# Designed miniproteins, single chains: the designs that were tried, part 91

Each design is a single chain, and the fold is of that chain. pLDDT is the mean over its residues in the fold that is shown.

## One batch from the design tools (miniprotein)

Design m3027
Fold by ESMFold2-Fast:
Structure m3027 (fold): chain A 96 residues (1-96)
Amino acid sequence: MEEEKRKKAEELLKRAEELLKEAEKLLKEAFKSTDLEEVKELLEKAEELLEEAEKLIEEAKKVALPEQEEKILRLEIELGVLQLALAVLKVYIKKE
């Protein structure tokens, strides 16, 4: 039934969005930190959150209705941007 699929997709997407917001906070904190050990710990936590968010988005895509496609696309774009930021920060700390 469409309503059940909508509700499940909404719950998955809401959880993914919350994880992406937490990952963004950790990445911003890592960018501002001068403590290499703190930066490494923040990047590791951000990576774990991004991996969980990706899994939730993939699960949502399996049950999502057409009306939810725009939100899925927006979260996929946000995930990609944060994954790129994580990769850049990892290269930066390795250089130092």
Scores: mean pLDDT 84

Design m3028
Fold by ESMFold2-Fast:
Structure m3028 (fold): chain A 97 residues (1-97)
Amino acid sequence: SEVEEKLEALFKFFDTDGDGYLSKEEFRILLKTLSERVGRPLTDEEIDELFARADKDGDGKINYEEFKELVREALRDPNSPLRPFVEALGVTEEDLA
């Protein structure tokens, strides 16, 4: 629960509009910031692919539930470019079960 609270706080911090959604640009800033802290650079292509995966309805923005699902997918996929970031944030499978 505490880790989920931190994920929600992270989402809200980069939701600069306060509308409950991340635009593609806000999502890019979030992932570039995490990339910088973890020391693993993410390419713009990787970020675009991650955004497309999260944006299941194709409206060009993602809500918190779609963001949380992307994090859950990264925990299940060791090849995910997000895997090092979710590990660095201390997110475990139990936190998302």
Scores: mean pLDDT 75

Design m3029
Fold by ESMFold2-Fast:
Structure m3029 (fold): chain A 72 residues (1-72)
Amino acid sequence: MLDPEKIEELYLNFGKFDKDGDGFLSKEELTAAAKKLGLTDEEVDQILKEADVDGDGQISIEEFVAFVKKLS
């Protein structure tokens, strides 16, 4: 089970990258955030695939957190 402290860290990191305040990260920003958590490129690809990104390479924080919990 993902630690609540790690969930809070994910929200903080999301806020740092989501300068537009639209609630979405680009694929590059998500990859950078996931790498800080120790995720591999393959795990990031799996998250993007399962989160059903809109084809513009953006993903919400809720989708990201849900799949990080699944991988934990």
Scores: mean pLDDT 67

Design m3030
Fold by ESMFold2-Fast:
Structure m3030 (fold): chain A 123 residues (1-123)
Amino acid sequence: MDLSEEEREAGRRLLEAARNGDLEGVERLLAEGADVMASDGTGGTPLHEAARNGHLEIVELLLEAIKERGGDINAHMTGPESLGDTALHEAARNGHKEIVELLKKTEGVDLNAKDRLGKTYED
């Protein structure tokens, strides 16, 4: 689907809110219909941004939104500077233990997902 400029802007704001720990902003943008799988030029999603930056409550909210709306909870980053990370890789590499434990107990999360180096989140 071709996204309108308004839909692209909503996705960009959702990525920024998830990165910055703006829980109220994430809640509002999702309620307004922002794409939960919004992506930057590297294939990074709001879930990647929240997991990388340790925003547990935003990770919880995004996991619920992905389950309800549809989306790939195991999405890999695809940019040339990316290691091919899932959100689980991002949380583990950045030492966000509570987010790792949340993702491990979440139905549909692939605990054996490999990055571009063939590594799982535990490697």
Scores: mean pLDDT 82

Design m3031
Fold by ESMFold2-Fast:
Structure m3031 (fold): chain A 69 residues (1-69)
Amino acid sequence: LSEEQREELLKLIGEILRLIGDIIELEKELKKAEEAGDKEKVEELRKEIEELEKKLEELRKKLKELEKK
């Protein structure tokens, strides 16, 4: 790996870890909303989790591309 590729890799790993942390926190909030019977909040949180999961998948693809090049 070049020094530039290493820097990009570390940035991607950092973003991935941050997104995973955000997803975990939203999943905790989702559980609390489900226990409270707040259907509107549950739907909102599920949508936010889905959006973060899509971003995570995009970053994972970039990570794999950097490893192959």
Scores: mean pLDDT 81

Design m3032
Fold by ESMFold2-Fast:
Structure m3032 (fold): chain A 110 residues (1-110)
Amino acid sequence: TEWARKVLENSDTADINEKDEKGKTPLHWAAEAGDTETVRELVERGAYTSKDGDGKSPAHWAAENSHNGVLSLMKEPTLKDDKGKTAADWARERGDSLTAQVLDEKGKSP
């Protein structure tokens, strides 16, 4: 998360959504690392969910690594990757019932 923290410290609104060579934003890296505090700061600064070069959102990376605290901050937990899978689908494939439950509860909110 050192790179995501450096972007957060030095970037304006436009830079916090900038994609690297793999199509990942700072939000992707913070979510993959489970850095809940950095994710919160990025979201508060207007960071939005987008797909990386593999079609994965930050929620997909958080789900793959069972970062439930990060997933609670995600606004688009039902976004599908290039294989048509949501973050909840990835969590279920890994056998992570807690992560899948968190994502299902967000998706059921009226």
Scores: mean pLDDT 69

Design m3033
Fold by ESMFold2-Fast:
Structure m3033 (fold): chain A 58 residues (1-58)
Amino acid sequence: MGKKVRALEDYTPTISTELSFKKGEELTVLEELNEKWWLVKNKKGEEGIVLKEYVEEL
């Protein structure tokens, strides 16, 4: 299982590759793409990229 992270705030995507999430939502990190962007998956199985500054490691 990948690394678990929690959303620090609500986020609405500005581009189609980003994932929407709510503050306190748990996400699974699938891949660390670079220093700023991680590929994550939510509990519904939806995947997208997030800025790592918007999440905290559990």
Scores: mean pLDDT 80

Design m3034
Fold by ESMFold2-Fast:
Structure m3034 (fold): chain A 60 residues (1-60)
Amino acid sequence: GPREAVALKDYEAKHPNELTLKKGDRLEVLDVLEDGLWIARLLSTGEVGVVPSSYVKITR
């Protein structure tokens, strides 16, 4: 099932398919892509998009 995660630092989306993150944002990781990219849902907005895995820590 999806894994819970937290944004470790701010990230501004560079492409339309990416999520903008604020440090401490809670996420649900839906899938793992190649090249250090994950598909995640931002819990505060329900938005789904690509995030760099280095900006995110899995918590559960």
Scores: mean pLDDT 83

Design m3035
Fold by ESMFold2-Fast:
Structure m3035 (fold): chain A 80 residues (1-80)
Amino acid sequence: MREKAKEYFEKGKKLAKEGKEEEAVEYYEKAAELLLELGEIKEAGEVYIEAGKELLKVEGANIARAIGLILQGIGLLFEA
């Protein structure tokens, strides 16, 4: 299961490099969700912050969603 979270995170990074930021964010969210299920709260928080940062790069991005992802990640880092 942790291997799947890493796989999703690496897929997200590859998509981000290809300029597919919205698809990258989807894979980052999948990775973070799996990390939360595993109790890897700090890693999940870091991935949510990365997802929000990538979403901010998208033209016409939902800024509220991007900020929400960043704040969720920060909150998890303070819980860890």
Scores: mean pLDDT 80

Design m3036
Fold by ESMFold2-Fast:
Structure m3036 (fold): chain A 70 residues (1-70)
Amino acid sequence: SGVEELFKMFDKDKDGKISYEELEEFLREVGLSEEQINEILSIAKEADTDKDGFLSLEEFEEMLEKLGQS
């Protein structure tokens, strides 16, 4: 799955989680606007059920599913 491969690109520490900072940096690198980045971060925070400031693979997949709805 492309989602799993994408997740591994963020997970430099190999701890099975990505930080909001790492997500934000990637979104800037792919050329998204600040408004789009803020919207994605808001969805990421909603998908973060643990409220620990990191996304697990499952939470990352949920975030991408929510983004696909609009």
Scores: mean pLDDT 72

Design m3037
Fold by ESMFold2-Fast:
Structure m3037 (fold): chain A 88 residues (1-88)
Amino acid sequence: MSPVERAVWRLLDRDGDGTVEPALLAKVLPYFDLDGDGTITDAELKELFERVRNREPLPESLLAVADLDGDGTIDIREFVEMMSRLTS
């Protein structure tokens, strides 16, 4: 796992139990739950990080809150900043 992925995971897993805290999960679900199953898995987070790293198209709901440039993509720095704001 990259240092960036690890830093974002620590923002989601504040108590260090290996799971996202319920309050933070509810806050971020509308933006990161691509399957709409009410959970965020490690696989879904890895897929999102790979898409951000490669500047691939992301869901419009996520781009609306993260895409500061309006170019339809976000970079890894913008993604981490958005995650920090959402999990604060």
Scores: mean pLDDT 57

Design m3038
Fold by ESMFold2-Fast:
Structure m3038 (fold): chain A 121 residues (1-121)
Amino acid sequence: LHRAAFEGDVEAVKALLAAGADVNARDALGRTPLHYATLEVAEVLLAAGADVNAQDVNGNTPLHIAAAAGDLEMVEVLLAAGADVNAQDKNGNTPLHLAQRAGHEEIVEVLLAAGADPNAK
């Protein structure tokens, strides 16, 4: 399921989920398929009950990854699915901190509008 999510193979993701694959299965990094997902795959996984707030071994949620990568559309999809804007990685960084560090101004604005605390650690 992780590989199909990373490759953006929507039909393979749907087939694996229909065959009983665990939508929240964790790899060696503690990552779920949602951590690797393209936009189209993320929508399928979320509809199948993926944990939008799953944390990997470093405390990163899918929202941390999307914010650091500058993927605005993914950030919006994750927020609509109930992503915790103030989730902290193991170093106390929120998605807002990662977006600011990477210079993704539009994502910073979206996260602040969604209730991100600029004073959160």
Scores: mean pLDDT 82

Design m3039
Fold by ESMFold2-Fast:
Structure m3039 (fold): chain A 70 residues (1-70)
Amino acid sequence: MEIRVDVNRAGLSPEELAALERVLEALREAAAEAGVRLTVRDAPELADTVVTGTDPELALRLVGEAQLRT
C-alpha cells in the first residue's frame, strides 16, 4: 500500500506553511502506524495539494487522521 502526496506550497503564508508541515508530519506518523508507504513531493504546478495512492479511501482517511492530530 502506497500513498503519494503532491504538495502545492505556492501562495501559502508562513503560518499556512507551518500548519501544512505539521499535517505532513502527522500524516507520516499515521502512515507508519498503518504500515503504508508515504511519498511527499513538491508540485507547484498543481492548483491544489493532491493525495493519490493504491487505495483512495485509505489515503483520505489517513489525511483526515493527520489533520485531527494537529
Scores: mean pLDDT 68

Design m3040
Fold by ESMFold2-Fast:
Structure m3040 (fold): chain A 139 residues (1-139)
Amino acid sequence: ADGSDVNAKDSLGYTPLHRAALAGDLEKVKELLEQGADVNAQDIYGRTPLHLAAAAGHLEIVELLLKNGADVNPAPVSSAPEEVRAQKGTDIYGFTPLHLAALAGHDEIVELLVKNGADVNAKDIYGKTALDMDGERVK
């Protein structure tokens, strides 16, 4: 037996699917999902591959993850170390994939997540919704 585990986690709790989703490697995401990768695996911060793809702006990967049963409304991040949170200048507690997409300005991903049932009323720890983060725009 080769002993390969498609769901093996590194020191940050990243599975291969987390890394492929963050990197924008669509073919690797497809391969990992075909191998039985846990689409809803959480890293040490409670982030799923969907959080990382949404933050990074990888629209096709977001679509693929949702088609493979990714939870569009994953549980709020609640386990990040206090020191990491303080050092990054941003509190990631309560951030959903929708919050991360909106914060990064990925409008097409925001629309895709909402279409797939993302809770537009979900609030971060400061009581802000994802739409509060999108800012004013002239279209």
Scores: mean pLDDT 73

Design m3041
Fold by ESMFold2-Fast:
Structure m3041 (fold): chain A 60 residues (1-60)
Amino acid sequence: GPVLAVATKDYEAKSSNDLSIKKGERLEILLEVGDHYVVARSLTTGETGFVPRSAIEIVS
């Protein structure tokens, strides 16, 4: 099934490939990129991009 996560804090995109997220936003993890980043899809907006692992908590 999908790997689900929740944003634990706000994150503002630093580049065009990053995803901006707000605390409490639900996400689907699409790909893990090293130890520090994931590619996620927002379940609120449908947008995709890189977010730091420190800004999310995996819940599934």
Scores: mean pLDDT 85

Design m3042
Fold by ESMFold2-Fast:
Structure m3042 (fold): chain A 84 residues (1-84)
Amino acid sequence: SDEALEEESLEALFKAMDKDGDGVITAAEYKAYLQEVHGLNPTDEQVAARMKEIDKDGDGVIDYDEFKAYAREMQAQANERRAA
């Protein structure tokens, strides 16, 4: 029963980062999101390193499928740490 709310939350977060609505998150959009929402000023290298954790093909953008896959992987890791 959580999965529909999780998917909606992931879609909302993806859309918040995807400022031009092209269906992918660029390094520039991710950097802008961190600056606007979190008050951070990351370097292009820091942004690229984070993007590479999500984007395995190395094209420098994150599509929604990659974003969902990464979120599910992070959730699985969090659950593993909790299951002691």
Scores: mean pLDDT 70

Design m3043
Fold by ESMFold2-Fast:
Structure m3043 (fold): chain A 56 residues (1-56)
Amino acid sequence: GMLKSIKKVTIKEGDTIDKIAEKYNVPKEVILKMNNIKDPSKLKPGDVIYVPIYEP
């Protein structure tokens, strides 16, 4: 699919990269690479990440 937009997502308490990847239907590794995240366990509530949104 073609990249449609990049969504700014604020991490909430209880959020994980896996849950965010599932919610936006994007592979976890794509989100990690886009945000230069080496250790997802370092993410905290209030952190901002960018999630690519693709057309179906």
Scores: mean pLDDT 79

Design m3044
Fold by ESMFold2-Fast:
Structure m3044 (fold): chain A 60 residues (1-60)
Amino acid sequence: MPKLAVAVKDVESSNPAFLSFKKGDKLEILKEVNEDWWLVRSLTTGKEGYVGKSNLEIIE
């Protein structure tokens, strides 16, 4: 199964490399790049970008 996470808070990014999302958005984890940053895809918008892992809770 794809590894899924849910956003625990709203984040808005002015940098297109980083994903903007709202609390409760579901995200597919594509790669765990390092201990702090994950590459994810938004299931709401279909966009990919980097997210700080502290903003996410894993839900299978």
Scores: mean pLDDT 80

Design m3045
Fold by ESMFold2-Fast:
Structure m3045 (fold): chain A 88 residues (1-88)
Amino acid sequence: MRTPLDEDLEAGADVNAQDENGYTPLHWAVGLGNLEVVERLLAAGADVNAQNTNGYTPLHLAELIGNEEIIELLLKAGADPNAKNKNQ
């Protein structure tokens, strides 16, 4: 099964495309801790504030993982550190 990340990077599709669970390629790159792919997606215009079906943004996932480098990149790209998930 192809990840949404692979499809967006290879096919030139909408970098903000969401899977059935609302995950964007940026969510997957953050979840995998892949700094290079996070940088590429942000450069391609990925929405840093996109929410999955549970209301998690890429920044929420980075905070759960504790990846400070990815947190800093997302904040520099305009991520809202005060964004609430829609289940709060």
Scores: mean pLDDT 73

Design m3046
Fold by ESMFold2-Fast:
Structure m3046 (fold): chain A 159 residues (1-159)
Amino acid sequence: TLAAGSALLLTGLSLANQNQYNQAIAAYQQAIALLGSNNATLLNNLGTALLNLGQYDQAIAAYQKAIALTGGSNPIAFNNLGTAYLNLGLYDNAIAAYQKALSLAPDHPLAATAYNNLGVAYQNLGNYDSAIAAYQKALALNPSNSAASANLAAAQANL
């Protein structure tokens, strides 16, 4: 029933917040079986639980499906897709995904983190100028971002 699938989604969210990602994945998969696979939020949450377990290829597939269901209008799924590609060393794919997230929602609470991770992707390609510009944007949105500050200093030392 719809009520049982919605209860499993809430259970999966509660388990994910406790870092119980294996149990969260099982709850999300059962929710998908009851609600169908046409829920972009459920697929994004499944992708996030898979990402936290290092199951990057499965996380990518879940985010791509969440993006497709929203007609390409899901900045959160694009940010998380960028993070999955970054963890696989697929830096060009990570850049494209973060740029798409930032183009859809420039003022989103994740934008400072997206700019920092975009800088990390550019730095791994040796594109230090683009990395510096991305870290400066991360710090303009969140001046207390110690990761972006450290990464900016490291990128400047390689020019």
Scores: mean pLDDT 96

Design m3047
Fold by ESMFold2-Fast:
Structure m3047 (fold): chain A 61 residues (1-61)
Amino acid sequence: KYAETARKLAEILKKMGKEEAADTVYSLAQRAEEAERSGNLDEAKRLYQEAVEIAKKAIDE
């Protein structure tokens, strides 16, 4: 499930001290969860991919 994975990613970022990235990823996870509830799987996947991109950039810093 996209939203669940994104939330775990946000928790990892918070543990690493990447607060800004964690906050953004968490917001994207909430939007992905809402999209999944509405049946908008394409939107949920897009939001998840954006969250992963942000997380990768933050981890590389």
Scores: mean pLDDT 81

Design m3048
Fold by ESMFold2-Fast:
Structure m3048 (fold): chain A 60 residues (1-60)
Amino acid sequence: APGDIVEALRDFKAVNEDSLELKKGDKVRILEDLGGGLWRAQSLETGKEGIVPADYLKPV
């Protein structure tokens, strides 16, 4: 849900400027559920925001 802190299950490479690049184990804050299995999130490691597939994240 928006506001939740979740963890990256595996590395995700940014494919464009709107994507959020992640490393396995990174903590991210969920900002928005965009539907279609995509979320807008903010990396707690870098402070950057972007879109990430929900399948790459798990609750902590």
Scores: mean pLDDT 77

Design m3049
Fold by ESMFold2-Fast:
Structure m3049 (fold): chain A 68 residues (1-68)
Amino acid sequence: SLLAIAAEGGDLEAVRYAIEHGGDVSDPMAMVNARKTGNKEVVDLLLENGAPANPEIPAEIRAEVEAK
């Protein structure tokens, strides 16, 4: 989703833009990407807009996250 891509880039303004344009804040990949990049400001913004704090990570993706 647009929101997940913005979160991956770590651009706070892009994340705001995605949310304002109907971005899916329930997309678990948005929070996963924000945590993966370590961008606390993006994580906080997602939480403020109702994103899940602890999204379930599929086993295939979890291996990549844990490898970092």
Scores: mean pLDDT 71

Design m3050
Fold by ESMFold2-Fast:
Parts: structure tokens; sequence; C-alpha cells
Structure m3050 (fold): chain A 105 residues (1-105)
């Protein structure tokens, strides 16, 4: 399996209500992607990414806050050793970076 969950997709889109509903239904907040690069259906989604990595990469501040409240691992590393904070900084999402830095205190 690609390891892509509904929670990953909701985090990419920034669908806060879908994120809340999926978490209430028992979705794994720390689920990691396991995309085969030869079969990747969603180009640009990193391997070993949690929903928090994807929300940070796409700048969805409210999704980041909801995932952190649900116990998302702020220090999780993707396949390239990047944290959600690294992705927020690389993609220029200053508000997300500030939320993640405060959560790591």
Amino acid sequence: SSGLTGLHLAAIIGDVEAVRELLAAGADVNAKTNIDPSKDVVGGVPQGATPLHLAARYGHVEVVEVLLEAGADVNAKDRYGRTPLDLAKEYGHEEVAEVLEKAAE
C-alpha cells in the first residue's frame, strides 16, 4: 500500500473539518506515507511523511494546530530527515513555522 491515508489527503488540501472527523474516527495522527517512487500517484509527496509534514509543506495553519492537539509528533522525520518545521521553512510558511517552533518548546 502507498501508506496514503485520508488524513494525509485532508492535510494536503487543508480540509480542517475532514481532519477533525478522521481523527475522531480513530485515524493514526502519525501515519507515515510509503509511496513507491515507480508507482507514485501523487507527485511531490515525500516518503515517510506524516499528515503534519504535509500540512506544514502546504501552509495549512489550522490543520497543523488540530494535528498537534491530537498528539502529532512535531519531531517526526520524513525519508529525507526533514521535520514538519523544516518543510514549513523550506516552503516559506512563516505562520506554520512559528506554531511548530512553539509546540517544540
Scores: mean pLDDT 81

Design m3051
Fold by ESMFold2-Fast:
Structure m3051 (fold): chain A 66 residues (1-66)
Amino acid sequence: EKKKKILSLIGEILAIIGDIIELKKELEKAKAAGDEERAAELEKEIEELEKKLEELRKELKELEAE
């Protein structure tokens, strides 16, 4: 059971990392285009995903420590 939860969390972590990488590429494009409004929106989305990633990493550590 616990092994399935660990694998699920790893899957979520990898998916979020992928999303962050993609959003960072979009942010670089927005900054290059001078689109400050879009850049601000992308920075906010990246920050929210980074917070979610930190939460999932904590959950993974807690599951591994048990």
Scores: mean pLDDT 83

Design m3052
Fold by ESMFold2-Fast:
Structure m3052 (fold): chain A 125 residues (1-125)
Amino acid sequence: DIPKEELDKFIEEVRTELAGERLTPLHTAAALGDVEGVRRLLAGGEDVNAKSTPSGLTPLHLAAKNGHVEVVEVLLEAGADVNAATSLPDVGATPLHLAQEAGHKEVVEVLLKAGADPNAKTSSG
């Protein structure tokens, strides 16, 4: 159980990090680790590979960056592109890059098992 104050702070941090991005409800649910919200939105016909504007982030990028293992698994089962690449500012960043940068080892393992390319390169390195 997450204390309300800690949950509210996490929600605010996610909103601050994603300031200026145009997100779908599926992006927001994935970023927050809302597994049931993700399942419901996918069942409702939301595009599992929807890209944010301007960065081109998919729901899988946000789940991977925030370490939400179960959301990552649900998105991959729904046909998420494991090698989806961002547009801006870090051109070519994949969900695997974001999980590795954030230190989410379990997400890294799930993505690699799903066929993520460990040698994919971004424009920044």
Scores: mean pLDDT 77

Design m3053
Fold by ESMFold2-Fast:
Structure m3053 (fold): chain A 70 residues (1-70)
Amino acid sequence: SEKLVRQGQLVREARETLGLTQQEFAERLGVSVKTLSNYENGKTFNPHLDKAIELLEEAGVQTLKEVVLG
């Protein structure tokens, strides 16, 4: 229970760091908004945690490009 809650918190932190809404982040992960909400609330295991980390790293590069290019 507590491990799932902490994993959900990490997913939420990743999404917030990316500046994405639940709808946008769910689309990036290939899941429904309801499924993402269940992950963030620790109700289910998130098999996409690795993808969330990958998107976080990718968004860092895109954010820099958007700032530089306008």
Scores: mean pLDDT 66

Design m3054
Fold by ESMFold2-Fast:
Structure m3054 (fold): chain A 100 residues (1-100)
Amino acid sequence: HLAALAGHKEIVEFLLSKPGTDVNATDAYGNTPLHLAASSGHKEIVEILLSKPSADVNIQDEYGWTAYDLALANGHEEIAEEIEKAAKKKGVKLKRKGEK
């Protein structure tokens, strides 16, 4: 699980380069690495995770929060913008808290 490495850009990049790494893996609270990086303000880690074609920006934690919602709630506007741009580039409708 990459969540424990949210502050270590080089290690995250190395692990994501390996076949079989699940960028969408969730912890006990439903948080992906993207949730934890976005909540913590680790912009470079967010950009690395969003560069993966398999990265799902619409995964919701146990409270229904997406990584985008957590970025906004924690005042990380630039990270929220990067997530929104990634969703638009992939042609995916960005989910908000409580949306299905």
Scores: mean pLDDT 72

Design m3055
Fold by ESMFold2-Fast:
Structure m3055 (fold): chain A 80 residues (1-80)
Amino acid sequence: MDALNDQLIDAIRNKASPEEVRKLLEQGADVNARNARGYTPLHLAAIYGREDIVKVLLEFGADPDARDDDGRTPADLARS
């Protein structure tokens, strides 16, 4: 379980394709898993400006209102 969540986060950081992210989610990765700072996969996709990944995460039920340890949503961290 934890290994799939770590793979999902690493995939987003390493510029994986939307297909690779979708495959990890289909394998049971938690779309709303939090790291040590409270970042969800959606926070990380927003930080990296990965709109393609944001769309996949939202399709799998990512919470766009999820807050990190500093109270920030993914939208607060997005590069415009």
Scores: mean pLDDT 80

Design m3056
Fold by ESMFold2-Fast:
Structure m3056 (fold): chain A 63 residues (1-63)
Amino acid sequence: SREDLMQRILDLLKEEGPLTVAEIAKKLGLSQSTVSRLLDLLERAGIVERKKVGRTYEYSLAF
């Protein structure tokens, strides 16, 4: 489910720290479009935050 995928992303960010969309997609076996959509929802909810690092964005837990 969407909720299960969101939880998997949150668990990964908790364990491995800041990660890009591409890194999360590769580690979880998901498409980058799916990861981007879920991260957008989590960022709007204030659960994750993004930081620009070079030419990309890294995502981390906001708390």
Scores: mean pLDDT 87

Design m3057
Fold by ESMFold2-Fast:
Structure m3057 (fold): chain A 71 residues (1-71)
Amino acid sequence: MPSLEEQILRLLYESERPLSAAEIAERLGVSKETVRIHLRFLEKEGSVERLEDGRYRLTEAGRRAAERNLA
């Protein structure tokens, strides 16, 4: 099964806008704390970035990773 990190990248790739940790948690059916832990990891890896309003979006590297995981 896909990892939670792959599910987060896919959700952000399919989203037309940046998503908060709470919105990601609701859509994936997991706790906000679990999502925040994985978002911090993905941010350190350079796959996602946190915006001024606290929402997250894919970086160019994260977008390429999501596209490859969807193929």
Scores: mean pLDDT 82

Design m3058
Fold by ESMFold2-Fast:
Structure m3058 (fold): chain A 60 residues (1-60)
Amino acid sequence: SGKLARAVSDYEAKNALELSIKKGELLEILLEFGPHYWVVRSLETGEVGIVPRSALEIIP
């Protein structure tokens, strides 16, 4: 099972691999993508993409 996370800020995708998210959005962390990024799925839209770790907070 993936970890749950919440967006702590809005983030605008900078390329086709990244995902735009809004503050408060719930996401599932699918895998790590280097030390600074995660591949996530939005629980609101079902979209998958890369976001910076600094834009998310893990829900325990």
Scores: mean pLDDT 85

Design m3059
Fold by ESMFold2-Fast:
Structure m3059 (fold): chain A 100 residues (1-100)
Amino acid sequence: SQEELNKKLLEAAKNGDLETVKRLLAQGADVNAKDANGNTPLHLVAKYNHGEIGRELARLLLEAGADPTAKDKEGKTPLQLAGESGNVEVAEVLSENAPA
């Protein structure tokens, strides 16, 4: 189901599983799906995945149409979560894609 694909995408994004994220997006998972806390895959990457894997995941999600302006239930964007988490690599990718 779409709900199962979306749940698996959110879990793969949180866990830094790049290959599973690619596969689930190819299967039609919603790149802008939200979990119970309003987190999109991009929020979860910003919060949990540092270094080069976080950078690659953020780029992949943005290329797939992820909304970098989406807000979680606390009103936070992925860029704000990357800043709070000290996630420099994801913050750089998100800053390059920030709306003017």
Scores: mean pLDDT 87

Design m3060
Fold by ESMFold2-Fast:
Structure m3060 (fold): chain A 64 residues (1-64)
Amino acid sequence: MESELGRRLRAARERAGLSQRELAERAGLSQATISNLESGRTGMSRATLERIARALGVPLESIR
């Protein structure tokens, strides 16, 4: 299942040249969490999304 949030997150990660595992390590999350977010299987708190945006070096709005 593909969500708008998941699609934007995946695009931002791919533009940064990161694997799901590498993004997870930078954000302090598990690779499974990143995979679930990108597929729309789970929602996350705003704080977690902000950590991911910071790890990617992009504004939150680009993955919101």
Scores: mean pLDDT 77

